# Designed miniproteins, single chains, continued (4): the designs that were tried, part 115

Each design is a single chain, and the fold is of that chain. pLDDT is the mean over its residues in the fold that is shown.

## One batch from the design tools (miniprotein)

Design m15993
Fold by ESMFold2-Fast:
Structure m15993 (fold): chain A 65 residues (1-65)
Amino acid sequence: GPSGAELMRRYGELALEAARAGDAEAAEKYATMAVIMGAQGGPEAEREGIAMAEEVGRLLREKGF
């Protein structure tokens, strides 16, 4: 099956797409999954997942969420 790092990147991409579309609920849900999957992919994937969630938060703030 896909690795934690691969799942982190997939959920991160979905979170960014949702954030750009203004779907804050979906963006937060996918960003949370990216962090969880990143933690299973090792220290580098965990750090990348956290950074992705922070970027999602930044985009949502720019859209007024």
Scores: mean pLDDT 88

Design m15994
Fold by ESMFold2-Fast:
Structure m15994 (fold): chain A 85 residues (1-85)
Amino acid sequence: MEEEKKIIKDIAKVSQEYAKGVEEARKLPDPEEAIARLRELGESFNKKLDEIIKKAKNPKIQKRIEHTREVFDARLRREIAALRA
């Protein structure tokens, strides 16, 4: 019970940090630096999600974490594409 509540809070915190990181990257004046920062964010947040999933014993929570990863990856691809346009 306590572990599941902590995992849910960790997912929410990671999601908020990811959104903030993406917004900060978008403010960079050089598109190449912004793209590099976004790629670093993708790698960093995949590692954070991997650490959270190791603590998740409930398959439903594990599936939720993997869905969060898919959402992050989709957003990252869209943001990079926008910077290249």
Scores: mean pLDDT 81

Design m15995
Fold by ESMFold2-Fast:
Structure m15995 (fold): chain A 81 residues (1-81)
Amino acid sequence: AVPSDAELEALAAEILATIDENIALAEAQGDKVLAQRYRRAKEQLEALIAEYRALPDRRAAARQLRMYLDLTRKELAELKA
């Protein structure tokens, strides 16, 4: 099935929530350099989410968003280790 607007919005929201957790955890660990990197990534992420959502192939958009979510979740897991 073709992903709905709600599914793409949910993926985008989850990516933003995950990077916010990465920022918070880096700050809690006292790693100001890493926290600043995640803040810059968040700015770039917001632009990328707009690009992915504008893709005419909604399945491709969903795949790109899921890949980005997996990458941000992996980074969060590494920070928690």
Scores: mean pLDDT 79

Design m15996
Fold by ESMFold2-Fast:
Structure m15996 (fold): chain A 99 residues (1-99)
Amino acid sequence: MKENIIKEAKLFIEVVEEAMKRLTPEQRARLQAEVDRVKKAIDENKPIKEIIKEMRRLVQTIAADPEALAVLEEVVKSRNVSKLDKIVLEGFLARARAA
């Protein structure tokens, strides 16, 4: 369902933005560009496949930076989130680790 994908994307962006506070300005700039692409796809009400495409780009950008991935994993681990939200976040981390 499109609403569920948007909810999951927004949850992941929130965690990425929290992780970005602990990263260098250069790392933040790279991640911000991809976060902005996902937000734009959601705001412009693009098809679900385009939102998923931009989410994959964000995950791949994180995967290319082991330090950013490690910080993101620490943020996910430290967050007081529901079990369902934890499963969603762990799913994104698993994709980043596999990329």
Scores: mean pLDDT 84

Design m15997
Fold by ESMFold2-Fast:
Structure m15997 (fold): chain A 100 residues (1-100)
Amino acid sequence: SMEEIKKKLKEVLDEIKELIEEVEDEELKAAALAEIDKLEEAVENNASPKELTEAWNAARLAVLDVIAELLKQGRNELAEKLIELLKKADELFDEYLKSL
C-alpha cells in the first residue's frame, strides 16, 4: 500500500516535471523542477512528516507560480493540465502521509 502510493505519487510528479519542461521562463522552470526533485528525494529517503510537508509546500508553491505565468501568457491548456496533476499529487501526498 505505502510503496504503491509512493510509486503513483512519483509517476504524477514526473508528469508534472514533463509539462514544466515546456515552460519558456527558465527561472520559473528551474525553480519548480528543483523543488519537485527535493520532494521526490524526501519521499524516496523516507523523510520525516515535517520534512515531507515542507518539501510538498515548496513544490506546490513553485508549480502554482508556473501555472500563474502560463495563465498570464494565455497557455490555458498547459495550465489546466498542471492544475489537474497538482490536485492528483495533493491527494496522493495526503494518502502517503496517512500511511506513515
Scores: mean pLDDT 90

Design m15998
Fold by ESMFold2-Fast:
Structure m15998 (fold): chain A 72 residues (1-72)
Amino acid sequence: TEEEERKKLIERAEKVMEKMVKYLKEKYPEAKISYEVIDPKTVKVTVEKDGVVKELEVPLDKALEALEKLLK
């Protein structure tokens, strides 16, 4: 069904985000990074660094760029 296809796409997005966050945590160990997959194409990312919390909704294909920009 369409719902099952959507769930599979969300699971793939989750795996992409998990690998991305793991990479970024190794590069920026002082930062706290979390994410929420809203839909297969959109993620909400949260970065906490030096007591400052920043939150953005971004397209999945822009998530790495957005996270690196927030972490710099």
Scores: mean pLDDT 81

Design m15999
Fold by ESMFold2-Fast:
Structure m15999 (fold): chain A 100 residues (1-100)
Amino acid sequence: MSYIEKRVQRVKELLDQALNLVQSDPAKAHELVDQAAFVVQEAMLATVEDPKLAEEFAREVIKVVNETKAKNTDEQLKEKLTLLDESIQNQLKLNIAKSK
């Protein structure tokens, strides 16, 4: 499994766990979304010198975030997922603009 595939899979696992816990343990669900955001940040930093790899990662992880948003019924978690999506989009734009 490639580095990108492992990072996308980890984000998916964390977000699936957040959906599972949002009704029983909302604090833990929010913590899991924060962990997913950290995994995204690390992967985007690791790919900053490879704009094609960064773009591939961003596209795949945005798909996972949007699938999670579609399955989610909690308004507070939806806001947090929207901020994650926006963060990924902004970081991708920044990485592309700075890459030579």
Scores: mean pLDDT 80

Design m16000
Fold by ESMFold2-Fast:
Structure m16000 (fold): chain A 83 residues (1-83)
Amino acid sequence: MGKEAAERLEQQVAEAERLANSPSLSDQQRALQIAQELLQLLDQIKQLARQNGDEVPAGLDQLTQRVQAIAQKSQQGIAELEK
């Protein structure tokens, strides 16, 4: 169960990263939306782990940083394309 969820998260991160590298305004906007949804989900997972007294996996923190980078890149891309 946990491995399958982690694989789905990685796939969604890869898709958002692909969209964030697109020159299309709509793709950049979609990348930002996916990244924001992923950040919310990752925060919920971290909160649940802390509530249960579990350690937050290091991989989850690295994934969060990667998604934050995608969100920033998409925001920059949108700003450039809206000129």
Scores: mean pLDDT 79

